Designed miniproteins, single chains, continued (2). Designs and how they scored, part 19

Each design is a single chain, and the fold is of that chain. pLDDT is the mean over its residues in the fold that is shown.

## One batch from the design tools (miniprotein)

Design m4637
Fold by ESMFold2-Fast:
Structure m4637 (fold): chain A 84 residues (1-84)
Amino acid sequence: SREEQIEKVAKAIRELLAKYGVSQEVIDEIVASVREILESIEDKEKAIGASVANISRLLSLAGLDDKVKEVSEEVEKILREILS
């Protein structure tokens, strides 16, 4: 189901961000935001684009600009795999 896909994405993103040393507070904010996007946007490509854009924005706001490119590329891979 879509709900199962969203929870799988949430778990994968939490594990990825923790691996990159992102703080738990920022991880929680990012995961909550991605969950809202995936609940609101059913179109796969639009959901992926919106999620990646929002994660990039939240990482930059947290002062993690140096991680944006690498994390965004890994998140896009996760989303493409789970949302297929």
Scores: mean pLDDT 86

Design m4638
Fold by ESMFold2-Fast:
Structure m4638 (fold): chain A 71 residues (1-71)
Amino acid sequence: GLTPEQREEIVKELEKKFGIPREAAMFIVNSLETRSITSNDVLADLLEKRYGIPKEVALEAIDFARKKILS
């Protein structure tokens, strides 16, 4: 699993690269680590509804985070 420092770094990268709020970035990382939401489309829809993030941006952010977590 990720260390707390690795989680924080991914959150900061998501905020910087995609312009998403910290709460949304944390929601992405937590959802991917716990495997509570396995569908990128479902997670992107939740990000749009909860945080107002455009689905296209959310999908790119999720893909980026997934690659970081699975590396």
Scores: mean pLDDT 83

Design m4639
Fold by ESMFold2-Fast:
Structure m4639 (fold): chain A 62 residues (1-62)
Amino acid sequence: SAKAEAGLAALREEFSKLPPELAQQMIDALDAGDSDRLNQLAASSPEAREARIEGLRRTAEL
């Protein structure tokens, strides 16, 4: 749906603000639908956790 696409775009945009290696890992996991990997990355990095929270906040506004 258009809302799902907009939500994924918001998450991708927030992840792209991270350092390049971490941004790539988060975006790859998001594109693969790999929730376990996203959870591992968020648990290991405060910056990744904050980016995910902000991305989800943006999707909630759609």
Scores: mean pLDDT 84

Design m4640
Fold by ESMFold2-Fast:
Structure m4640 (fold): chain A 58 residues (1-58)
Amino acid sequence: SKEERQRFAQRIAAETSALLAEGQARLVRKTDPSRGPAAEQQAQRIVAEQRAKAAALE
C-alpha cells in the first residue's frame, strides 16, 4: 500500500542518515585525528537516534 511504501522509504532514509553519520566520523578521524573522538560521539548519537526511528517504523 501507499502507507507501507511511505514507511519503508522513511526507514531507508533514517538508516541511510545513520550510515552517512558513521562515514563522516570515520573521515574526520582519518583527516583530523584530534577531532576524531568528538566526531565519533556525535555520530553515535545520530546513529542511535536514526536507528531508533527506523526501528519504530517496522
Scores: mean pLDDT 83

Design m4641
Fold by ESMFold2-Fast:
Structure m4641 (fold): chain A 99 residues (1-99)
Amino acid sequence: SLKEEVEKLLKELEPLDPETAEKLRKLLEEAKSEEELEALLHLAKGVIALKEGRLEEALEHFEKAYELGKNNEEIQKLALEKETEVGVEELKRAVEKVM
């Protein structure tokens, strides 16, 4: 099930980003629709991709999470927050290439 897939990803995410894993776990407990479960799946995959330095994949996942989470403001807020983190990391890498 989607819920079991999200739970598995959260176990993988916990050692990389325990704060985000906890936020996603709470959202998973409150999830009311399959679309919200899919949004959480993409959020979890996106954060793992971000921690692994796969910025393009992370952005794609967060964008999908935002679209799927249209009826849940907390999911959309977290997706935008993570998109901002990707942007900051991209900027840091761009600055390092010029210096």
Scores: mean pLDDT 86

Design m4642
Fold by ESMFold2-Fast:
Structure m4642 (fold): chain A 81 residues (1-81)
Amino acid sequence: SEAENKAFIQKSIEITYENALYYLDKARKALEERDLESAQKYIELARTYAEQLKMLGANEEAEKIFQEVDELEKELKELEA
């Protein structure tokens, strides 16, 4: 039971982290194309997955995603100016 729970959590962390990376990549591409509306939506989705990583106890992975999100939010604001 404990081993099965740990395996389930680890798989959930893997999937959530992959989803976060997917939306970070989508956000970067949207910024390159100056699609600011899509960039904002993808940044927010990546942030949501980072919060899920924290809830799963994947604090180091979450921190890495939050750092990337913060950098992309700064880029977005610079392009909006």
Scores: mean pLDDT 90

Design m4643
Fold by ESMFold2-Fast:
Structure m4643 (fold): chain A 98 residues (1-98)
Amino acid sequence: AEEVIERVREVAERGIKEIEEKHKKYGLSPSEMAGLVARTAMEMSGEAVEFDKAVSVIFEKMTQTVEEIAKASPEENGEVAVKGVKEMTEAAIKEIRE
């Protein structure tokens, strides 16, 4: 369980770093930002594949975050995406530990 949690955290850290760096350098559209969140969710679900509830909450939080990004202003877009990845990570870890 702890090895999977470590990999889930590593996926989250990479995803957040890519979101922050690309948004800072290029200014990502809502669609591009949603794409990075979705990719992070897919990679995270791959690491958590043995934990069906963790995979379920990862995609649930991904869907919620994508909807929030669509409603966010361009200046809040990156902040919403990063928060979503963090909440996704915490939810996945909780399910892996149960």
Scores: mean pLDDT 85

Design m4644
Fold by ESMFold2-Fast:
Structure m4644 (fold): chain A 87 residues (1-87)
Amino acid sequence: KKYEEILEKIRKANEELIEELKTVYGFSDELIEQYKQEMDRIIEEFEKKLKENPNADIDKLLAEMSRKVKEIRKEILDQKKKNDEAS
């Protein structure tokens, strides 16, 4: 199914981003865990919408998911900055 390929690509991209946040940006295990939980929710919601509506506008769903990912990334970056300032 086409949506299975999209979900696989999203999951792989997410795994790569998590590794980058941990190794390159020095995110704590707690921040990584928060990010994983939020990303899992977004991916699950996207997967549910695709399964429930085969005629769903994939581009619109991807745009909405991208917006949510951007919001979460900003929140996690702000949290890291706050933690760094407290150290």
Scores: mean pLDDT 73

Design m4645
Fold by ESMFold2-Fast:
Structure m4645 (fold): chain A 75 residues (1-75)
Amino acid sequence: SPEEELKKFIEWFKKHLDKITLDVALEIQRKALELVKKYPKNKVIAYTAISILQFLANLTGDTSILEEAKKIAKK
């Protein structure tokens, strides 16, 4: 279910909060975008993905991640 997949993703994300390397940041972005693609009409998933991508953009300084968040917000 979308709820169980989102919960599993958030639990995985929280385990990596103390040590977000570039590889982990890339994996977080990939997993978030994959959930949005799989459940494109689920607003909870969309909102959570936007929040996580904004967090990653601020952490990394990568504005391309912020553009991905904007694309989700406009759907």
Scores: mean pLDDT 83

Design m4646
Fold by ESMFold2-Fast:
Structure m4646 (fold): chain A 93 residues (1-93)
Amino acid sequence: MAVVTQEDIEEMSKAIEEGDEKLKEEVIERIEERAREQIKSLSSKELQEEGEKKLEEYIKKIREAKTPEEAKKALLELETELGILLIKEGVYK
């Protein structure tokens, strides 16, 4: 399952456009929970540490996003970076 879903992107865009800080934090919390579960599934301590660092970096970017476009970019970059860690793990053979 993807860490970032189309529903998350749509709800994040709505939250920013409407100034709904509560909805924004709810979306961030859901993504962070799914991301942490994926990171915990990695067998390498080094990959887990890289994953936690990437998650912290992109969650900060998402929180600081002022436009839906900035938030969408940060969300997609987070998905990509975590996907690269799964490839390094050898999950996709």
Scores: mean pLDDT 82

Design m4647
Fold by ESMFold2-Fast:
Structure m4647 (fold): chain A 73 residues (1-73)
Amino acid sequence: GPPEAVELPAPAKALGDMSLEEAQALREANARLLADHVGERLGLSEAEREELARLAATDGAAAQAFIEARRAA
């Protein structure tokens, strides 16, 4: 069934021990999981999920605004 809560992947290393590339990949993976979970709940299209994932990886405030706008609709 659909997940009730958004779950993010656990990091394989502490953030202080990660390379910049590893930290970016983890951020992108977390953003993608968030977009998938929210997209399932809100019925988002593939393009909307990609946009939400991009926002969540770069601008958390914009990602929150996107989610709120879609929940209000």
Scores: mean pLDDT 72

Design m4648
Fold by ESMFold2-Fast:
Structure m4648 (fold): chain A 60 residues (1-60)
Amino acid sequence: SKKVQEKARKKRIELFKKMMEKFGITPEELLDALMERYGLTPEQRERLKKEIDEIQKEIE
């Protein structure tokens, strides 16, 4: 359901925000590291890019 997806998204955003702050990396650097480590498809990359953009808006 949308509510379950929203909860999962919020937790994921919080985790990524913490990782970016802890390691002093940019959203693009985080995305590139995830792609390299997990071999993400273009579709998965686009999805993660949107989530990272959402995190960036919360940090700003």
Scores: mean pLDDT 71

Design m4649
Fold by ESMFold2-Fast:
Structure m4649 (fold): chain A 80 residues (1-80)
Amino acid sequence: MAEEEVITDPKTGKKVLRIRDPNSVKMALQMLGYPAKGVDDEQLKEAARVFSALSGRKLLDVRQEKPGDSDSVILTLELP
């Protein structure tokens, strides 16, 4: 289950795509051979790049709302 929304970045005024989809991020981590628990920032960035490539969008940012919580991952992608 994915939560996807288009927001306006208040700092730049540009529209960006924000995705909350912990299941797809965990799946990408498994595809890369990384553990779903205790994921570090670099492993998370690699999984986010794979997800971005599959979506055909440029990855702008990847964040965890709660540090160390893979279920709180937010991806920010560039809109066309």
Scores: mean pLDDT 67

Design m4650
Fold by ESMFold2-Fast:
Structure m4650 (fold): chain A 65 residues (1-65)
Amino acid sequence: VPFSSLTNAQKLALIALQAPGSSGTSTKEDLIAAIEANQAEAAVAAARGMSPEDRAAARSYLLAA
């Protein structure tokens, strides 16, 4: 999916998922809920709180949408 077709929340979430050093306190479901609500700040916080493995999976999921 082209980056320009994504919502602001999805774009910021993808950028946050590139950052190293996630705490693993957030789930993929938290990220999806924030994106569906179109809450960019909440989406970034959820993405940053995910484990490195979950962040890689979430990034693949968002790019496939």
Scores: mean pLDDT 69

Design m4651
Fold by ESMFold2-Fast:
Structure m4651 (fold): chain A 81 residues (1-81)
Amino acid sequence: MPSPEEIAQEIQRALDAKDYERVVELVESVADLLSPAERARAEELLAKLRAGQLTDEDLEELDRIVVRAMLRGAAREAAAR
């Protein structure tokens, strides 16, 4: 699996490039790491993305959700030693 940093960088690059299909693919790849509330919010943000209505604040929120979830997953793996 790609690292949390690699996925965060790819999401940011895809957002900067307006490659919304890639953003959806990357968010879906980490869906299992999202809490129920984070999944619901990510789905809402992805719906805005598909509708072309995503704001800069929504972009920051989506990135923050994914990064937090991935860091939490990595921390859980490190703690399970």
Scores: mean pLDDT 72

Design m4652
Fold by ESMFold2-Fast:
Structure m4652 (fold): chain A 103 residues (1-103)
Amino acid sequence: MEISVSIGLNSKDIKKTAEEAKKLIEDLKKEDPEAKIIVSIMLDENEKAYNEGKKLAKEIEKIAEVKNITVSSGARSERALATSGDTGIEQLKNETETAKKKR
């Protein structure tokens, strides 16, 4: 049982997105302790946002497995949008609801 999610820490609300992701990951682990949660993280190329996102990524790594850390750039705008925090957060919410329904 492996759950893969993408979290974008490259938006205006990096801290809010990370805090929401942490809460959802903890809730999912509480509902399904056997679930292996794998996280892919997108960081901002801006130095301040990158450093903040990297710190928050380490906090997520303490509660879930982080396999991929990538940096968004102008050349990757389309992929950055696809890997946005909104998409990853929605997936975590859906997985948590699925775990609750399965039980």
Scores: mean pLDDT 69

Design m4653
Fold by ESMFold2-Fast:
Structure m4653 (fold): chain A 75 residues (1-75)
Amino acid sequence: MKEKRQRLLQAVSDALTVAAKKDPEAAQEIARLYREMVESKDWDEVLELARKIAEITAKVDPEASARLQRLIDEA
């Protein structure tokens, strides 16, 4: 549903903001995956991209990763 997609994209945007301050290389990878999520029309692909972003975010900010993972699990 559109609301679940918007919540997930917002959580990824928040994770990207945190990563940009702590790890610029991780932030670049998250930004690339976020772009792919925004352009994807396949919900399963969006969830897979979000899972990859959560794994990258876990190395930079475990709390931001945990928040993102909760939204993925609720989807």
Scores: mean pLDDT 82

Design m4654
Fold by ESMFold2-Fast:
Structure m4654 (fold): chain A 105 residues (1-105)
Amino acid sequence: MSLEEARRILGAEEAENVVLVAEGAAADPSFRITEENLETLVNIVLGMSARGIKLRNSNLGEITLLGAAKGIPISTLIRIGSEAPEEKRRAGLLILKAQLKKEGL
């Protein structure tokens, strides 16, 4: 799967959410690159997109705030995202890893 194909699979808005989440994670000095953490971030983005939540910036605190405004806790976003099609999860992981690499991680 190419980055272009991954962006096509997710669509522009969801792909941008992945990029912003990656930038926010890279800015967090406590963030660890583990398979579990990468899957969690992808699931958050896929859950947000399924509920029509669009990030405006790389501040990860906005995810909690926007979720709360819609009555959706972060744990529910993670669960919804984990139920997304495997092709979307693979696309999200590819974009996330590529952006983290650009951020020096």
Scores: mean pLDDT 79

Design m4655
Fold by ESMFold2-Fast:
Structure m4655 (fold): chain A 86 residues (1-86)
Amino acid sequence: RASKEQLERLLEESSELVSAATKRTAYRSAGDVVGEARATIELGEAAIKTAEAALEAGEISEEQRERTIALARELIAAARERLAAA
């Protein structure tokens, strides 16, 4: 049972996640490896914020939040390695 404010925060963070995913797809389609890597970092950061908001809204468990954050951190690390190699 989430408050209106918690649900509004989750929707806001989810919108940023969708925006980051769209940006990543656009750079990938353009063959922009550096742009795709940077957009992937933004996507991972947005996924962490969305997972935290979803936990506060009661939509996911603490364990699901921790798994999502771990996967997002791995995604960010891999993207940073690609960016450093470029």
Scores: mean pLDDT 83

Design m4656
Fold by ESMFold2-Fast:
Structure m4656 (fold): chain A 78 residues (1-78)
Amino acid sequence: AAGYGARVEPLEFEAKKGEKITVTLTLPAGVPAGTQVTVRLISDSGKEKTLTATVDADGRATAEFIAEEDGKYYVLAE
């Protein structure tokens, strides 16, 4: 199947309202720098946020999020 097979760190986290969280994706060897990947954040209350991260020269993509609510969040890479 065609897919990037990204490793996501962290897969889940606890945050406070206003806290800046950084999500790092590690892509398989051969994914070109400048590739855009979609990151979905799902709160424990069911609220979803979609972010876009861009792959760097080292095969990593970083997305930043400001927590709108206290609580637990889950990270999915697409």
Scores: mean pLDDT 76

Design m4657
Fold by ESMFold2-Fast:
Structure m4657 (fold): chain A 90 residues (1-90)
Amino acid sequence: MEAEERGIERVGEVLGEEAAERLRRALEAAREAAKAGTAESREAFKRQMVEIVRIMAEYAEAIGASAEARASMARLLAAAEAIEAELAAA
């Protein structure tokens, strides 16, 4: 997707090639998990979403995003982690 390619490129420019590779792998793994349609794949999808949010939070901080934007990213990460914890407890 055009937005995905631009996002990965931007992350690489700001956080370096390692962060860009992490984001690319997380996005690919999330896509594969979404296609599988099993309970295990739903859990895997949520784990990849947590990783994506972590990388995007690092990116937002690095580019000097507003405190409001950084707080929004932190809330998304907390929500993703809560969902993952709920699945792990089942």
Scores: mean pLDDT 75

Design m4658
Fold by ESMFold2-Fast:
Structure m4658 (fold): chain A 99 residues (1-99)
Amino acid sequence: LSKSELVARLIGSVLRLIGLYMDETGEVPDLSSREALLKAAKEALKSPNQEIRDAAIGMLAYLATLGDEEARKLAEEAVKTDPNPETRAFIKAALEYAK
């Protein structure tokens, strides 16, 4: 994957998580800090909705590219357990890029 394509997909995951979080909770997540985004992603990982969990994994991978070590570990663990092979392949590529 090209850097531009990878970045576009990661940004898409962030925006998708924001939309899905708002739909599920009725609240706007705090976008002002990486810690606030990490909290939103952790909450979304617990969702029974697969679309929300997939978006959360993408958000964690994005935060990992920004140097968040906790987000990296959470994304690596979530990818191992996610049933969607396409999601696993995409996030694995994102984490490799973030090295």
Scores: mean pLDDT 71

Design m4659
Fold by ESMFold2-Fast:
Structure m4659 (fold): chain A 111 residues (1-111)
Amino acid sequence: MTEEEAVAEVSLSLLEMFSLAEGLKEKFQAWLDSLSEEERKALRELFWKATGLEPEYLEEVKALIRELAKSFGLSDEQIEKFVEQTLKMIEAASKSPQAQMVLLSGLIPPL
């Protein structure tokens, strides 16, 4: 995978993830805006660690994303697709520092 391909994969997976339900991007943004600066920093650190593909951080991200998707009112099928797209983004980000930055800034922009 080239750096350009990894960046494209992250961007496409973000689009597919937020296209799973109407208003999902707005619900996700509202959730991020509800987090403290410390919580948002911890979330970014978790996703950064997950790009190292260590099982403990991948399982933590999967659990977080499933809980979040359930809170947004997604169906079981939509929840599993949300998790799949999140894992695809993390795997693509693991292959390129530029893709890692696109993931972190696109999903959890800094305050």
Scores: mean pLDDT 82

Design m4660
Fold by ESMFold2-Fast:
Structure m4660 (fold): chain A 80 residues (1-80)
Amino acid sequence: MMQQIQQLIDQMKQAIDNGDYDKAMELLDQALDLVQQIKDPSERQRAFNMIMNTVDQIKDPKEVARAVGMVVRMIGDLLD
């Protein structure tokens, strides 16, 4: 699980660096789906922090809003 999330994050960073935000958001969606499947709270928190650090690298305000919206939806799903 963590290796798969790390690979998605690495690909997401590359997509962000290349300005390919559609691909970056697709990879973010996949990474968030995997985070929701982690049952251990400490590993889930670590994976979530890695994703948020990657989101912080996005410079386009519209794409930041899109990424934040996806994260908020995931948090809502985890609390239900």
Scores: mean pLDDT 80

Design m4661
Fold by ESMFold2-Fast:
Parts: sequence; C-alpha cells; structure tokens
Structure m4661 (fold): chain A 97 residues (1-97)
Amino acid sequence: SEIEKLLEEAIKLVEEMLKTKDILKQIGLAIRVIGIIIDVEELLKKSNLSEEAKKLAKEIIKLLNKAISYVFQGKIDEAKKLIEEAKKKLKELKKLL
C-alpha cells in the first residue's frame, strides 16, 4: 500500500540522519520525513483502513517525530531505539494491509 511505502521511506531517511554528523544534511532529511508524515496523515483521513491499522500508522508517525527530535538533541542511542520500535510496528501494520 502507499502508506506502507511512505512509512518505510520515512524510517530509512531517519536511519540516514543517524549515520551523518552533517547538521545541514540532517535538516534536509528531516524536512523530507516531515513531508512524508503530512502525506501519510492525509491518506489516513481518506483511507478505508481498519481503526487498528490507522492507530499503528499514527504510532509510527509519533515515533518518527520523537526520533527526529532526539537526533537534533544528540540523543542518538535513544533515537535508534525509537526507529527499531517503528520498524516492529511497521511489520505489524503490513499484516493489516
């Protein structure tokens, strides 16, 4: 599904943020993730997905937003843990799509 592909891309972009020390590159990647989050939230409003699937997608969005915040705070290990949780929730979401 489109939501699955967009969330997978957002997770990969945050993983790229975690691999770089270049703040300008991190900002550019964060802007792209925020754009994807906006697109996913719009798709969720228009979708015929179950409430359970919508809840999982919203939880993944929450984890992505928090991970970006932690990257800019220099809390890299905490951001990594949030991304691993987002990946687990995405696997659960894929079973409902």
Scores: mean pLDDT 89

Design m4662
Fold by ESMFold2-Fast:
Structure m4662 (fold): chain A 65 residues (1-65)
Amino acid sequence: SDRTIDTMVKETGMSREDARRVLEYGAKLGFSPTSTLFAVLDLTKELGRTPSVDEAIAYLESLKS
């Protein structure tokens, strides 16, 4: 939903386009929008900066392994 994208943009510093791409990939891996959001928030805190799309995708894939 747009609300989840808005939250991801606000909390991570990602662009809306990057947030949408990450949420779409999370859905392909079987994550809910909320689960994808919290995973990317955890990664953002761990890195101390805005993750790239590729870093966020790699992190989501690691959670499914």
Scores: mean pLDDT 87

Design m4663
Fold by ESMFold2-Fast:
Structure m4663 (fold): chain A 117 residues (1-117)
Amino acid sequence: MAERTLEAVRETLSDPERRRIADEVSRRVEETVLALLLPDASREDAEEAARAAGLTAFASVSIAARVSAEEGIAFGERQVTALADDLVARGVVSRETAERVRRAAIELIREGVRRAA
């Protein structure tokens, strides 16, 4: 799993068009997650979580371009769900806010994967 993720990221960085799509999706996920978290979370916690979500989106698009759309989406869903669960477990945000973050990030990842296909 991790080895294939690193290979997919490396391959994406070698393709300027796929890198552009992955960078755009990553930035959009980061911005969206940050905006959803900031009302409830500290700026530090919100920025850390937003960066993690953005990196997950980049990796998901990279996996989709290299392996399959299904594997890219599945990776993104697992990682974003784990991130949302961690935010609730640490008391950073409410369950409702975490679920909103999870849904928004997954929707943007699915859109990015479709664009990279």
Scores: mean pLDDT 85

Design m4664
Fold by ESMFold2-Fast:
Structure m4664 (fold): chain A 77 residues (1-77)
Amino acid sequence: SREALEAAFPVAREAQEAARRAALEEGLSEGVASFGGLVAFGEALGLLIEEGAAPEEARRRAVEAGVEFAKAVAKKE
């Protein structure tokens, strides 16, 4: 519900920023890194709200998903 979203939001934002930074460190463009961050944000919300994952696990898995997405997009450019 709204309370679950409010609790998940800070963790999802941390995952977004971590994925964006990790993608930039891999040498990806700022645009592609930002997309990876957005994917990590959505993934973290799903893991926290739907799967009930622990915050640290949700953050880690979401960052991995976001970075993989960014790399896949960059490879097609």
Scores: mean pLDDT 85

Design m4665
Fold by ESMFold2-Fast:
Structure m4665 (fold): chain A 63 residues (1-63)
Amino acid sequence: SVEEQIELDRYVFELLQDKSKTLEEIKAEVKKRFGKEISDADLEVLKRLYEQGGLPAAGVEKK
């Protein structure tokens, strides 16, 4: 459960790196991969964390 949530958050952060992706597309990708629906409110929280650099992932390298 906790590990699945960490993977979900990391996946959302990877999708957020692609500025062409809409929140709707991110929700669809998360549901497709994890079988879980993420709310717009939760996505906005993750987006703000991503923009502030406070994310759970050592994701892919970025500059």
Scores: mean pLDDT 71

Design m4666
Fold by ESMFold2-Fast:
Structure m4666 (fold): chain A 86 residues (1-86)
Amino acid sequence: SKEQIEKELDELKKEIDDLVRRWPQATPEEQARMRARLAEIAEKIYSLLKKMNDEQTLKEIEEAAKRRGLTDYEKALLAFQIYDLR
């Protein structure tokens, strides 16, 4: 349902916020694990947006990623920012 998707997106947002908060004090090993988790979060956001048939948002993320050479971390943040603006 739409409500379930929005709940899942809210939980992913809380996880991104936690990772961002912890990042400055993280060791290089912890940062590597955090980057891997952000890539997983980005994939989950893309899947949820696709389920909502938000093709325009997905296209915007794909085009921005290609133009700017975005990392998985930056893709996760951009995906969330675009969703949050809608």
Scores: mean pLDDT 72

Design m4667
Fold by ESMFold2-Fast:
Structure m4667 (fold): chain A 77 residues (1-77)
Amino acid sequence: GEKGREAGERGGREGREAAIEGGRRGSLEGAIGGALRGIGEGFDGALRVGGDVKDGIEAGGEGAREGFREGAALVDA
C-alpha cells in the first residue's frame, strides 16, 4: 500500500535526479540509465518495506519517466 508507494516515489525521485543530471551533461544514455535506476530502486524499496510491489513499480516508473523527459529535453537544448 502506501509504504510501497512511498518507497517507489523515493526511487523515482532518485532516478529522476540521475536522469536530469545525465541530460544536463549532454548524455541521452545517462538520462536513460538514471530513469532505469529509479524504477529498480522503487521495486527494491517496495520489497524491503513489505509494501505493494505494484505501487512501488508504478511510482518509480512515473518518476523515472518524468526525469527521462526532462533529461532528454536538456540534451536537445
Scores: mean pLDDT 69

Design m4668
Fold by ESMFold2-Fast:
Structure m4668 (fold): chain A 67 residues (1-67)
Amino acid sequence: KKEEALEALYDELKKTKGEDYANAVRQGLSVALEGLSDEEQIELLKMFKRHSPALSEALDKAIEIIE
Protein backbone atom coordinates (compact mmCIF):
# COMPACT_ATOMS: atom_id res chain seq x y z
CA LYS A 1 0.00 0.00 0.00
CA LYS A 2 1.18 3.55 -0.78
CA GLU A 3 0.78 4.74 2.83
CA GLU A 4 2.84 1.80 4.17
CA ALA A 5 5.56 2.45 1.57
CA LEU A 6 5.67 6.19 2.41
CA GLU A 7 5.88 5.44 6.15
CA ALA A 8 8.85 3.08 5.56
CA LEU A 9 10.53 5.76 3.40
CA TYR A 10 9.95 8.33 6.16
CA ASP A 11 11.39 6.04 8.88
CA GLU A 12 14.53 5.30 6.82
CA LEU A 13 15.19 8.96 5.89
CA LYS A 14 14.50 10.11 9.48
CA LYS A 15 17.41 7.93 10.70
CA THR A 16 19.94 9.49 8.28
CA LYS A 17 18.59 12.97 7.32
CA GLY A 18 16.36 13.92 10.27
CA GLU A 19 12.63 14.29 10.79
CA ASP A 20 11.99 17.57 8.93
CA TYR A 21 13.77 16.40 5.76
CA ALA A 22 12.11 12.97 5.90
CA ASN A 23 8.65 14.57 6.31
CA ALA A 24 9.24 16.96 3.37
CA VAL A 25 10.24 14.06 1.07
CA ARG A 26 7.27 11.94 2.26
CA GLN A 27 4.79 14.79 1.58
CA GLY A 28 6.28 15.50 -1.87
CA LEU A 29 6.16 11.83 -2.86
CA SER A 30 2.62 11.44 -1.45
CA VAL A 31 1.46 14.16 -3.90
CA ALA A 32 3.56 12.77 -6.82
CA LEU A 33 2.21 9.21 -6.34
CA GLU A 34 -1.46 10.31 -5.97
CA GLY A 35 -3.79 8.62 -8.45
CA LEU A 36 -1.08 6.32 -9.84
CA SER A 37 -1.36 2.50 -10.06
CA ASP A 38 1.09 0.33 -8.07
CA GLU A 39 3.12 -0.29 -11.27
CA GLU A 40 3.21 3.46 -12.11
CA GLN A 41 4.28 4.25 -8.51
CA ILE A 42 7.16 1.74 -8.75
CA GLU A 43 8.38 3.25 -12.06
CA LEU A 44 8.25 6.81 -10.64
CA LEU A 45 10.18 5.75 -7.51
CA LYS A 46 12.80 4.00 -9.72
CA MET A 47 13.15 7.25 -11.68
CA PHE A 48 13.72 9.24 -8.44
CA LYS A 49 16.30 6.62 -7.39
CA ARG A 50 18.27 7.19 -10.66
CA HIS A 51 18.28 10.99 -10.16
CA SER A 52 18.80 10.98 -6.34
CA PRO A 53 21.21 8.12 -5.44
CA ALA A 54 21.46 9.41 -1.83
CA LEU A 55 17.78 8.40 -1.38
CA SER A 56 18.33 4.93 -2.91
CA GLU A 57 17.99 2.83 0.28
CA ALA A 58 14.79 4.60 1.44
CA LEU A 59 13.29 4.40 -2.07
CA ASP A 60 14.15 0.68 -2.31
CA LYS A 61 12.21 0.03 0.91
CA ALA A 62 9.17 1.86 -0.50
CA ILE A 63 9.38 -0.07 -3.81
CA GLU A 64 9.59 -3.41 -1.93
CA ILE A 65 6.37 -2.65 0.01
CA ILE A 66 4.41 -1.69 -3.16
CA GLU A 67 5.64 -4.81 -5.07
Scores: mean pLDDT 80

Design m4669
Fold by ESMFold2-Fast:
Structure m4669 (fold): chain A 108 residues (1-108)
Amino acid sequence: AMDAAVDAAYRRGLEAARKHLEEIKKRFEQAESVDEIAQIAGDYARKVARELGLPEEVIDYAAEVARDWARGDPRVTEKLRELAEKFGPVAAATVLGIVAGIDEARQA
């Protein structure tokens, strides 16, 4: 049951971010620096997390994780651990899904 809930949460975050794929991709293509890419990733992670009705603290974590992910910062793993410890594995999986969807826009 928990594993299925975690998988469903990840997919929910991923699918929610994918709804903004073309918009995110266009903004990434216009970015002139890694910091601009990180800001765009954080902005969309916050937007998607808010659309999913996540708590404000989780929304803030989603933005931070997305920014760190975009920079290739190893602190991503520690932020996800903090999120899971504070809000549970379903919240962490949802955030990871959101970041994965944003990463697809960067890869496309």
Scores: mean pLDDT 86

Design m4670
Fold by ESMFold2-Fast:
Structure m4670 (fold): chain A 81 residues (1-81)
Amino acid sequence: MEEELKLIKELLVNIFGIDEETANSIVETYKKEGKEAAKQKLVEILKDRFGLDEKTAESIANLILDPEKAKELLEQYKKRK
């Protein structure tokens, strides 16, 4: 779980440009309140900062908060650089 949360934080900061304080808040919500609570917070942040609709924000939040999908996304980002 800890390694999975570290991957989620790295995705939020390095790929989505979310500040460390906000990314830490999402990770702490995941630890204390679970994945669904963290997803709701992330959806609001994605809507606010990127102007995404709710369905798109939910889809992206689900990908980020899925450890296997988060790892794939981070690896794809590194390959494209």
Scores: mean pLDDT 76

